# Designed miniproteins, single chains, continued (5): the designs that were tried, part 96

Each design is a single chain, and the fold is of that chain. pLDDT is the mean over its residues in the fold that is shown.

## One batch from the design tools (miniprotein)

Design m19316
Fold by ESMFold2-Fast:
Structure m19316 (fold): chain A 93 residues (1-93)
Amino acid sequence: AAETQAILERLAELSEQYRNTPDEAKQAEIRAEGLALARQNELAQLQAEGHALVVAGADDALVREVAERIREIVAAITGDEELVEQMEREIAE
């Protein structure tokens, strides 16, 4: 919860900086950071959803859909396939 709040506050700050920045290179940096933080927020929400589905005994297909979305987001922000596999295992537990 605290981490999600910090991410949302940082996203708001970056949006304001983006609007007030005339430098295209700086705008590109702000956009990249904002996208990474937005992905991180989605990831935190999907991890909580995936865990809740496993605890509730939901269908494997539904759990796999959440795990695959997490994989796509982690790959987009880190490029780390090993981290993706680790997170998929943690959902299954």
Scores: mean pLDDT 65

Design m19317
Fold by ESMFold2-Fast:
Structure m19317 (fold): chain A 58 residues (1-58)
Amino acid sequence: MEASKEEGEKLAKALSEKYPDHPFSVGEGAAIAELGARMGIDPKDVEGVLKLLDWMNS
C-alpha cells in the first residue's frame, strides 16, 4: 500500500488549494488518497485523485 502519510500531506495541500473554502486536513488527504488507490488511482498522482473527486461531485 502506497498511500503514506507523506502522500496524504501532499494531497491535503493540493485539495486545500483547489478547494480554498474547504481546508483539508492531512488525515482527510490520506483518506482520499486511500480511496483513490482502491479505485486504481496512484496515490502519488495528485491530479488523478483530484479528477476522481470532480467525478464524484458530478
Scores: mean pLDDT 68

Design m19318
Fold by ESMFold2-Fast:
Structure m19318 (fold): chain A 68 residues (1-68)
Amino acid sequence: DQARQQLLQYIDELVQEFLDETGDEQLAQELRQVLIDELDLGVKDGLPLDVMKQRLEGIKESFINLAK
């Protein structure tokens, strides 16, 4: 599924941005798992790609705030 592959690449980008901002590798691993779980739920529910990207970005922001 091309949409799933795009979302997985987006997750990799978000996790890298988190690592660049925080340096917290353990929390980055937790973030990656949470983002993958959200992706799997959203794909199952048939959510639009843009809505999924916005949700994943919001989760990253929450984790950055937790780390800072």
Scores: mean pLDDT 82

Design m19319
Fold by ESMFold2-Fast:
Structure m19319 (fold): chain A 88 residues (1-88)
Amino acid sequence: MVEEMKRLIEEQTEKNLAKTTDPEKKEKIKWLAEQYIRLLEGDTSAVGELAEEASKEEGIKIELSEEERKEAVAEVRELARARLEARK
């Protein structure tokens, strides 16, 4: 399942990136997709801390709006949710 979920996230991420015109939004989408893939690989306890650290290091936390974060998270979740629903 993990392998197929990773493929789904990658495919849907590319699809979302193709629909996105804002470079900042693209960066956030890719960043969150990578975090979600790590979550699927079993690094659950570290993913939250890695996301926080990445925000600090890459400057995402410098001016991260609630709207931008919600959109990026929602897109990654939508990818996983769509696949789960299709598999059911």
Scores: mean pLDDT 60

Design m19320
Fold by ESMFold2-Fast:
Structure m19320 (fold): chain A 86 residues (1-86)
Amino acid sequence: PELARRAKEAAIAGDTERARRLAYEAVRRIGDRLLEAGGVVTPEIEEEAREVERLLREAAAEADEESRRALLEGVGEAQREVAARL
């Protein structure tokens, strides 16, 4: 969850590029764990995914429009890459 916390901090601070990158890395890390588990969502993966989702949702709610857009672009990119490999 540290990457998601840093993504939230970057988004709230208006650092669009850092918010995008950290959000991408946070979601990709969860995705990589899911891929390592053969697509099986373990309780550990589910718990971490819920925490990452909560932090990124809070970031999107508090950030300005530009930083929110960058954050969501990072999330979407990571989700598409993980889905393509499942």
Scores: mean pLDDT 85

Design m19321
Fold by ESMFold2-Fast:
Structure m19321 (fold): chain A 93 residues (1-93)
Amino acid sequence: SPEREAAIAYASLAMAYLILGEEEKAVEYFLEALRHIARLSPAEQAATIAEIAALLKEYSPEVVDRLFALVEPRLPPELRPLADALWEAVKAP
């Protein structure tokens, strides 16, 4: 779906900007990824979270931890369950 493709693309852009040291852009694009996930059905949300978690696992744990630390204080309450689910998926084996 276009929403799933957008969510994955925004997550990829967030990681690219984070590596470049563009922390504000990284947070903005990651929040956009979560907003696009929020527009999906629960089943598609779970599948998209799994895909983004796999993408994030390609990066070092320190970089991923930095992303979530930057996002946490700026996270809207309505996106928190999705962010939490994604964090748990990234930490899963």
Scores: mean pLDDT 89

Design m19322
Fold by ESMFold2-Fast:
Structure m19322 (fold): chain A 70 residues (1-70)
Amino acid sequence: MERPMSAADEAQIRALIAQGDALYKQGKYQEALDKYQAALDLAEATGGPLHPLAIEAGANVIKAAVEIAL
């Protein structure tokens, strides 16, 4: 079974999401997407795709990607 997410991994994922949120608020959607994608990749690697942080990061990736497509 997959290794459980460490506290350090969780902190890094949350920091990446927060960085993405700050960039998103500035209208820097591509930079926000890059941060959310990094958070998603780390969350999936450490907690799997059904982990709450992976779901949160994935939702933010979609949100930023939609803004870029519009």
Scores: mean pLDDT 82

Design m19323
Fold by ESMFold2-Fast:
Structure m19323 (fold): chain A 83 residues (1-83)
Amino acid sequence: SEAEEQAIVDEIRAAVVEELERAGVPRELAERTVEVLFRRANASQPVTPENLAREAGVSRRSASLALRRAREEIARQRERLGA
């Protein structure tokens, strides 16, 4: 189950990075944004567009896009596992 959990985390990471790259965010900043997002979430710290943008060094628009895409992918994964 840890291997399955890691696969799900990797799919969410990939989806957020791809969405940010599609929006014109350089890959290095997209990957940093995803790492900051997961680190804060795993530490039970608030993940807001403002906190994510400040810590990752991206625009608030890019941070909001990352959070929206992460929530959408998490919901999709829950639906797949909860059905």
Scores: mean pLDDT 83

Design m19324
Fold by ESMFold2-Fast:
Structure m19324 (fold): chain A 94 residues (1-94)
Amino acid sequence: MKAAAFPSDEEFERLLTYAEAQVRKYVGAPVKEWAEVPVLSVRVSLVAKQGNSELYEVLVETPLGEASFLFLVTTDPATGEKTVQLATAFRAPR
């Protein structure tokens, strides 16, 4: 029997908080929460755009594996205000 080699649910929640902070910083939205997590690298990329909505991927590499988070960012065209919401999340062990 081999144990799973990826973070616990609590560690994944901290990683999610970190990923949301990264996308908020990238798009210039206010950061609501911060988490300190051991990461090897982080990459934020725009993967799709439709009208006032943009889909961003945050790829986080940790010593235990990779996590990918997709955030939907919607911009108010009149004010430039941005809303950020989690669309989906994936985790894969190395």
Scores: mean pLDDT 75

Design m19325
Fold by ESMFold2-Fast:
Structure m19325 (fold): chain A 107 residues (1-107)
Amino acid sequence: MELNVDELTEEELKRIAEKLKEIAEELRANREEFERELAALPPEVARLVQALAALVLGSPEAARLARELGLPEVAELAERAVEGDLRAQLRALAALRRRILELLKQE
């Protein structure tokens, strides 16, 4: 069953926000390593992972990347995430993760 973001408690949201902040700080600190890892992935998977990383970082780049990938619903959620909507950020992350797993399963 998928995570129901709307049913998350304030305590659960706070814990997730703290974890996302840690992941974002680690991504910023290890940018070169992340770019090397992306280069090792199939191009279609690399683009989705890049969009996911941009979303974790709270970058407006995430919405643009999602539109280029043909995921307009994810782009709308990413725009709301940049404005501080944590639930929208989590929904967008879940959608990108699902798409990445679908591509990996088909190959």
Scores: mean pLDDT 77

Design m19326
Fold by ESMFold2-Fast:
Structure m19326 (fold): chain A 55 residues (1-55)
Amino acid sequence: MDSQLQQARDTLGAIGRDQHRNAGQELSDEQKQQLSEALKLVTEPSQQQHDALAA
């Protein structure tokens, strides 16, 4: 349960570090999608419960 949230935070940190050392490098479409999804998980930690109710 918390593993996905922790992985999302790790992904955000890794992308941030990679951009910092590669100034001006554009994120790939895959990285942008991962960033968006990870950010949503961090912003809405109870999203899983909402998804279960919606299903």
Scores: mean pLDDT 64

Design m19327
Fold by ESMFold2-Fast:
Structure m19327 (fold): chain A 64 residues (1-64)
Amino acid sequence: SAEDLALIAAARRSAREAAAALRAAGRGEEADYIERLVADDVAALEANPGDANARRRLELIAAM
């Protein structure tokens, strides 16, 4: 849905900004971890659009 696409875009942007800041601080492993979490949650929501848990996790990431 358009709402799901907007949420995924917001979560990806937030995670990208956080990962960039972590890498600038020399915390590359933590940056890799956050990018993996976002990728996994996006894949979960794309596989099951009714996945309330994946949606909630993406909402928390988007709010970072």
Scores: mean pLDDT 87

Design m19328
Fold by ESMFold2-Fast:
Structure m19328 (fold): chain A 82 residues (1-82)
Amino acid sequence: MEAERAALLAQADAFVEALRAKLESLLSDPEKAKELLEKLEETVAENERVLATTELPEAEREALEHLIARVREVLAEMRAKL
């Protein structure tokens, strides 16, 4: 259980790192960066609804909560750079 939870959190962190790199590469194209940020905000809002309304296994719930928090941090950083 703990190992599975750790693996899910590590996958979430890897995804966020890849997302940050992608967004930073798009800072040279502000229109594309803005469009991607807008779509990501919509996705975060939908995932928050899923957490509020859907019963998930504990490890998956914790991983999704962690992912949402990390994506929100990246969104705030990237919006400040635009």
Scores: mean pLDDT 79

Design m19329
Fold by ESMFold2-Fast:
Structure m19329 (fold): chain A 67 residues (1-67)
Amino acid sequence: VSEEELEKEIDEALALIMLSVAKLEASKAESEEEKKKIFEDTIERLRKAGLPEEIIEEVRERLEEWL
């Protein structure tokens, strides 16, 4: 396995973990506004963690579909 493949797998794993956490937190939220805030906070965390925009956009789309 190449370093490039390993880095991609790590980024994808982090994105999936954050997506799962966001969905779990959102399931506890009582309002749509709280859910949207959790989703936006999650996207911001991924961006600050330096994940590729391609992966960030996939997470955004999946969160919006789930909402």
Scores: mean pLDDT 78

Design m19330
Fold by ESMFold2-Fast:
Structure m19330 (fold): chain A 94 residues (1-94)
Amino acid sequence: SADNLAAFAEGLAEAIQLLAEAGLGEKARKGAEALVENPEKGAEIFAEDKVLGPAAEAVREGLELMKKDKYEGLKKTGEGVAEKAREILEKVKA
């Protein structure tokens, strides 16, 4: 649905902004570009970084849900990466 696509886009935009604040903007940009081209490769790029590793889990959960419901999976991916980006920023600023 349009609402689920909007939630996905908003979640990704929020995650990129929060990760940029944490000093991870370049890594987040490369990961996001890879996710658009090949979601599995994007998840691997996030998993290689200890700080971004939890975001890779959120992406994989969203990809599994997309196999059953594309729009619900997209929404969950956006929400999940935004949540993990907030946690990463809190740890970096603490």
Scores: mean pLDDT 72

Design m19331
Fold by ESMFold2-Fast:
Structure m19331 (fold): chain A 78 residues (1-78)
Amino acid sequence: VETEVRNMARGLMRRASQESNPQHQQVIEEVAEQLFRSTSGSVSQLGQQFLRRAQQESNPQTQNILISTAQSLFNLSE
């Protein structure tokens, strides 16, 4: 699953480069960096953290990327 997590992080960094909203871009970059650095913890735990962050997010686009990333992590942890 580590390879899949790193591929997900690379995809998010690419998406961030194409994002026109600076706040949304920053959140995507932060999520990607967390995925790149997360080799010791449970991917399910990261998914839970992203879901909690999504619930505090006011921007629907940012919220959706956090939710979709969490769902992908949960699928990898199954």
Scores: mean pLDDT 74

Design m19332
Fold by ESMFold2-Fast:
Structure m19332 (fold): chain A 73 residues (1-73)
Amino acid sequence: KREETLERIARVIQAADPAASPAAARAHAEYLYQKYVKDGVSEEELRAYLQTRLGLPPAAVDEVLAILREYAK
């Protein structure tokens, strides 16, 4: 469900960036969910955002995208 998906994404972000607060990680998760699920933004565009704007390592980027794909199915 949506809440489970947001929590999973937030945990990945916090694990990759321990300096991020729980609130910040949740806000990022909500933004990613909105862009992917509601706005139909491509995985390529989200990958660029995760790497460039959030500075996540490749493994964390892949994990976030996998969670979003699981929800979309």
Scores: mean pLDDT 81

Design m19333
Fold by ESMFold2-Fast:
Structure m19333 (fold): chain A 91 residues (1-91)
Amino acid sequence: SHMEKFLKELEKVLKGEKGSETVRKAADEVIFQKMKEMIDEYNKAKEESLEKAIEVLKKMRDFVKKSYPENTKLIDAIERQIKKLEEELKK
């Protein structure tokens, strides 16, 4: 996963310190920051068009699947929101 690869590279850079919760936390902070940026993009897109909002949600879903594949609850929540907006577009 992207998080595991980032953690591994960060561990190599910090060679000499015993691996601690700080390495894992730093990886989580990067992923959290990226998700926050995508949420802001989604809120902006939603004001412009449902189509753009759906595209941002699909980007977010794909990012979470790569970075947090085990976070099935978050993936399911994003997919449910995509389905709701796609159903609104059909009206």
Scores: mean pLDDT 66

Design m19334
Fold by ESMFold2-Fast:
Structure m19334 (fold): chain A 78 residues (1-78)
Amino acid sequence: SAIREQTKTQVLGIAAEEGVEAARKRLAEALAELEKMGAPEEVIEAVREGGEEGIAEAERLGAEGAKKLVEERIEKAK
């Protein structure tokens, strides 16, 4: 889904700039806010899955690799 792919890129970017633990915290806070707002389950699942994928990519690639992948995805999303 578009939400999942966009969230994956956003969380990957946060992990590249602030580190994986900061990205995990930001993802948890975003999910908590979506639940408080009564967001549809499909949206919450897409954000959770995309965020978890972004964190996994950041852990695999490191900060520099994560930054490069974010830049490539942003260009392709035009």
Scores: mean pLDDT 83

Design m19335
Fold by ESMFold2-Fast:
Structure m19335 (fold): chain A 110 residues (1-110)
Amino acid sequence: MPSPLEQAEALLAEVRRILAELRAIRAQIRAIYDAAVAAGTVTDSQLAQLDALIDRMRRLVDRMDALVAEALALSTDPALRREIVLLGAEAGVLLIEAYVIRKEFEKMAA
């Protein structure tokens, strides 16, 4: 039977995997933003792509929040707890950044 620590470490590995996916999505969002800024215009296609990426980020952040809560319930290890809280915080910041870019796109499309 896996120990609570081994279970928490497995959840931490999944949290790290989701954060890597969130960082990749953020890179895609930034590429779309940079292209729109360089062109001085935002296309309907770019807005649709951005909205799809933000929806994917929301689903990943929701899953990450659930995994973070589960891992924190399984382990009192201070280093593991610190790391998982910081990873969850970074995921939240990435999602906020995506919404800020979405608002800038609305201003450029007007």
Scores: mean pLDDT 87

Design m19336
Fold by ESMFold2-Fast:
Structure m19336 (fold): chain A 64 residues (1-64)
Amino acid sequence: KRELMQQAAIALANGDKERAREILRQAGVDVEAMQPYIDTATDPTAPLPVRNEAIRRVAAAVLS
């Protein structure tokens, strides 16, 4: 789970939505429920703290 969480966080930081979605499916996370956080994390117009919080939220879902 920790490795999948780290990979998801890296994918989101790089703006790779498809890779993040694939990792969430592997982790058994509901991708549709996480879509707003994926969109926020990969939004270049969102402030860095907002993007980081979205990444943190997705990471927490993978660890659950």
Scores: mean pLDDT 81

Design m19337
Fold by ESMFold2-Fast:
Structure m19337 (fold): chain A 112 residues (1-112)
Amino acid sequence: SLYDEILEKLKEAIDKAISNPEKREQALSLFEQFVQAARDLGVPEELLKAIAEEVLRGIDYLKENPNLSDEEIDALVREMRERLLAKGVPQELADLATGLLRSIAEAIREEK
């Protein structure tokens, strides 16, 4: 399904972004919590796609900018959260998506 394709693409991006196995497991655990919440809330495919596109853009930005400060990571995840809420994403799902992106950012930064 398109839903499963979106989630698989996001999972693959997370797996490839993090080299440290322990940090990767933490990020994937948050991803599984996100997946469960999205399914439980019955989030439509269009909204899931919007969330996935935001997180994927965040990952791409972090790969190009691996040495962001705590303040820059805070700004990045806050701005993403605001955009997700403006699009009608439930608060619980927006919080999980921002937590996931923060975990990825910290993992990438610690590899340098």
Scores: mean pLDDT 87

Design m19338
Fold by ESMFold2-Fast:
Structure m19338 (fold): chain A 65 residues (1-65)
Amino acid sequence: MSEAQKKEIKDRLINELGFSERQAESFVEAAEKYGLSYEQVKEIIDLGKKEGLDALERAAVRLML
């Protein structure tokens, strides 16, 4: 992901899902570590926004396997 994409993802996690700055940073680091694309990360955030944090966690686990 580009720096602009990482910033967008952090801002969305904080503003739309109530993540702390540290939680948002850790999420982006984990996504890069597991090789998630920008599109896959957006899908996880969209699912969390629509269906709640439990659905986000479930989707993240499935994509990070």
Scores: mean pLDDT 77

Design m19339
Fold by ESMFold2-Fast:
Structure m19339 (fold): chain A 90 residues (1-90)
Amino acid sequence: AEEEELRRRIDELLEQVKKYTEEAFKGNKDADIKASKLETELLNLARRLGEEEYQRVVDELSAYTKKLREKYGVDKLIELRNKMIEEEKK
């Protein structure tokens, strides 16, 4: 069924977006660009299934990104700042 094929594609894209988003948080700029492109495709497909599925995908991505910000956000900013200070002392 078309709906079943769309749900499968949405789940595949959601997994890929999550993977590349985490790689982007680790400092991979190419992964950041790829995640953004795949997220656009994912959200467009989710909209075709209706508002409920679109909101599910948005909420799941938002929750995952919040978790990554907590894991990498403040600590990574502190680490990057410390690396910049250390490089200035060389």
Scores: mean pLDDT 78

Design m19340
Fold by ESMFold2-Fast:
Structure m19340 (fold): chain A 58 residues (1-58)
Amino acid sequence: PRPPLNISSADVARIVALQILAVGYELEGRLDLAKQYRQQSLDELQAVYARLGVTPQL
């Protein structure tokens, strides 16, 4: 049986965009902004995990 896919192209694009912004700010030396965008990317990923019923911890 094929598992249901609850990850949309928009979800992937958003997470990737936030990661690209984080890398861009890190390269500019704006470490605080880089950290904020990395955290936003993680929060979006955790929201996807919640929709899939997957926990990030044991």
Scores: mean pLDDT 74

Design m19341
Fold by ESMFold2-Fast:
Structure m19341 (fold): chain A 76 residues (1-76)
Amino acid sequence: TRVVYLNISYKGELVAGVMLLLDEEGRILAYRVYENPEHPEEGKKVREIVEESLGRSLEELIKRLEEAGFEVEILL
């Protein structure tokens, strides 16, 4: 298992931080989402996409966030 941190931005503004616990195959086992209170609608949307991505790959989560208009930065 490993922990990955993501910074999620929307139109150049940081809207959420995400912590993911991944298995050896890169599947999402658990998460925490830190919503920016200045961007409540975008933060909530990030949380919804992360929740729906439980048990899926990190790559699929990133793709879904990008399709929703978010910019994803992986912090390792």
Scores: mean pLDDT 88

Design m19342
Fold by ESMFold2-Fast:
Structure m19342 (fold): chain A 112 residues (1-112)
Amino acid sequence: MRVELSEEAKELAEKAKEKIEEALKLVMEAMKKAPKEMLSKMIGTALLLIGALINIERELDLDDAINDVEGALKGVEELAEEVPEIKEILEKAIELLKEAIELLKKAKEIHE
């Protein structure tokens, strides 16, 4: 869509971006403590968050951003159950990603 997001939708998307950036930092921190066998799954989760950030920053597609964050949330939830050593870090990331999804959905409703 060539029409710029409304100011309100843009503000919500920017708040979501901040939450996703913080969650990405937590996933990257968790990677330093994670077993080697989990690194591939954690890298995949980080790439989904990076994809969401690009979609938000470039105003490309809010549906793609939401799908990427929802995919990352599922990955983080699975990792938190599988790896006790990083569960506390990932539970904080889960909360941030849930907040980001809510903000992105509100931004989409305003823009839609």
Scores: mean pLDDT 83

Design m19343
Fold by ESMFold2-Fast:
Structure m19343 (fold): chain A 81 residues (1-81)
Amino acid sequence: MKKILIIADGSKDKEKAEEHAKKLAEELRKKGHEVEIRLVESTEEIHEAIKEAIEEGYDEIIIVDEDGNTTTLSVKDLKES
């Protein structure tokens, strides 16, 4: 099972990004993953959240936007790149 951080990119629409993040978190938790959500409002906050997730030992980071588009980053790949 994975420890996953969902970053809700609220820079364009905070409410929609958070709604999509919550739906995604629910589905991932049903599959037995440990999931945390972080709401961010700028590109700088996205970069900070990624750095913090790497330091805190997350396995995977998923960035979700206001339209529900997702970008998935493996923390292992980020460390070994």
Scores: mean pLDDT 83

Design m19344
Fold by ESMFold2-Fast:
Structure m19344 (fold): chain A 87 residues (1-87)
Amino acid sequence: MEEVEKKLKEFYNELINASDDPEVRYEIAEKFKKEFGLPEEITPEAVIMAVRKLILKLNDKAVETMAKHHGVTVEEINKAIEFIKEK
């Protein structure tokens, strides 16, 4: 549990530093997917949104709005969260 939270915080900090470059953000998300063993069908955008939800403790409405804006589904975000929590 503590190791997962530490990894999420590290990943979130990398995303903040790279926020203006979508290619760099996608590379960071792909590294995170490999580290946590997430399936290939989970998009980099869904991973980024999942991490933001967990770190910022976003409510369901905020996540739904963000998902719609970024072209991902809430279901994809929740699937990514489930895989992260299984660690």
Scores: mean pLDDT 75

Design m19345
Fold by ESMFold2-Fast:
Formats: sequence, C-alpha cells, structure tokens
Structure m19345 (fold): chain A 75 residues (1-75)
Amino acid sequence: SEEAEEAAAKGDRSVFDALALGTTSPDPATRLRAAKALSKAPKLPPWVVTVLRKVLETETDPEVRAALEAALARA
C-alpha cells in the first residue's frame, strides 16, 4: 500500500539522516562508523551525496576520508 511505502521511505530517510549527521560528529570514531555504513549502502540518495561531498572538503582523518570516498565512488 502507499502508506507502507511512505513508512519505509521515512524509515530509510531517518537512517540516512542519522548516518549523515554521524559524519559531522566531533568524535572521529563516530564519523568513521557512519562513513563505513554509508560506503556499504547499495545506493545513496542524491541529498546524502551532496552532504558527503561537503564533509569530505573538511575531513582530516585519513580513514574517515577513505570511507567517504568509497561511499561517493558508489554514487
């Protein structure tokens, strides 16, 4: 049903919102976990790709950068 599809889309959006927020965390371990989770996603929404490109411009941790680049390579 349309309602079930909307609920699933909202669930996916909430997950991507949490992961995108995680990539901006002051804790590098949290940023790494979020970036790795996004790099394993089969497809990233365009708005997530936009956020990750901005985050990558300021990210200094080499392991987090590698995970962000891996996520963007799949976009």
Scores: mean pLDDT 78

Design m19346
Fold by ESMFold2-Fast:
Structure m19346 (fold): chain A 106 residues (1-106)
Amino acid sequence: EERWLEAIRLLAEGVSPEEAAKRTGISLETVQRFKELLDAGVSVEELEALVREHQAKIDRAYEAAKKAGPNFEKQYQAALDAGLTENQARAVTLKVLEDLYKEGKL
């Protein structure tokens, strides 16, 4: 969440994609995509809005998966139904399972 916005701001300040990725822990590939968009004329504000919209979608998928209960297949399907890709849905499901385990709800 905050790390993606920090990466965009570092790029706007003239920090290299490699250094921005290192400081934020975001993948170099993702940071390079942000730089390509900025170089193409997308504003910092537009990129921040896109990241916020994407994060809101992830957050809705997480809540839907968590409400599905401690069943991996139901959590995964709920994340897909929320509009996530297969890779995004898998990541969200693993996060839900980790959080349920820490909360003693598994």
Scores: mean pLDDT 79

Design m19347
Fold by ESMFold2-Fast:
Structure m19347 (fold): chain A 71 residues (1-71)
Amino acid sequence: SSQLQQLINQLAQILGISPATVQDYIDRAVKYVRARGIPINPVGSTDPSVNTKDAQQAVQNFQQAISIRLS
């Protein structure tokens, strides 16, 4: 969908990698979730001082992209 492509492009910009690389990561994550039935929980415990707005946005965009692909 156009929404998925926008999320991929935004995530690529935040991470400084290509949109094709982001798409590959999402495809691998979707394949894993479908095979195992395990929800992706992107929460690793990190020092709160390291949590940036961009890091939070990247995690949120990745979750939304995977959810769209699973829908």
Scores: mean pLDDT 66

Design m19348
Fold by ESMFold2-Fast:
Structure m19348 (fold): chain A 77 residues (1-77)
Amino acid sequence: MLEELQEKLRKELGKDVEVLQDGDTLMVFLSGFESLEELREAADKAEEILKRELGAEVLAVMRISDDTRAILLRVRR
């Protein structure tokens, strides 16, 4: 249930979180963070939640832009 996972992540991180499913892969997009440090901490917490809820391997990719900082977590079961 992706909606429950998304709600848990939003509650824990207090930021915009989008969870997408593409076949066997989940993609968790974290955005709207004001600092790189905050984004990194949020990514660490998201990874812990994903491992606890899904028992899955998480691959993190960080992308920084001028307006927003974002990280995409790829989750493989």
Scores: mean pLDDT 69

Design m19349
Fold by ESMFold2-Fast:
Parts: C-alpha cells; sequence; structure tokens
Structure m19349 (fold): chain A 66 residues (1-66)
C-alpha cells in the first residue's frame, strides 16, 4: 500500500540508511505511491535525521509534481 511504502522509506531514514532511503523514495515515486504531502514528510524526517542527500532527493521530486 502507499502507507506501507511511506513507512518503509521513513524507517530507512530513521535508521540512517541514506542510499536505501533514496532508492526507495525514487522507486515509490515512479510507481505513483507518494503524494506531495508524503514527500514533504520524508523531507522533514530526513532533515531532522541530518540526511541532506535524502532531503535534496525528496525536494527534487516535490518540484517535479508541482
Amino acid sequence: SMEEKLKEIVRAVLDGREDEAIRLLKESYENGELSVEDLAFVTMAAALAGLQRVVDAANELIKKKE
């Protein structure tokens, strides 16, 4: 489900698995599984975790939807 994919991405972010979080984020986005609100939430979680590459990746995907 879309909710389960978001949860998996957030878990990777909180675990500090930066490369996995970016791969999951892009895959879920390409599959249409993430809303703008989901991407904003991932951006916030990644920023709080200090994962700048995830923040940048999520922001690029937000811009593509807007």
Scores: mean pLDDT 83

Design m19350
Fold by ESMFold2-Fast:
Structure m19350 (fold): chain A 102 residues (1-102)
Amino acid sequence: TDSEIVNAITTYLNNNAQQIYNYTTGVLLLDGFNQELAEIFSKNLVAAVGNEFNVTFTPEQKNKIQNAIVNFLKANQNTIKSLTPEEFASKLSEAISQALEE
């Protein structure tokens, strides 16, 4: 269900907030936003959540989640460094949750 998917993603992001934040600020956004790297990151994040919680995403869910991640990073690229890892994880989780409700 969408609720199970949202809970899995939110739990994964909160449990890995520091590592995801460090990669995002130190690698992914270091030289500015890059569409290809953001897309690769979004696919890897979805795969990691699926493996960790043994959840299967539909193609539509994968597309919505991946697009939400990429769009969030692009829109917030200049402000993410001002967030704590926990605030970053929370805001990203909210963006993904909203995308799945549409």
Scores: mean pLDDT 87

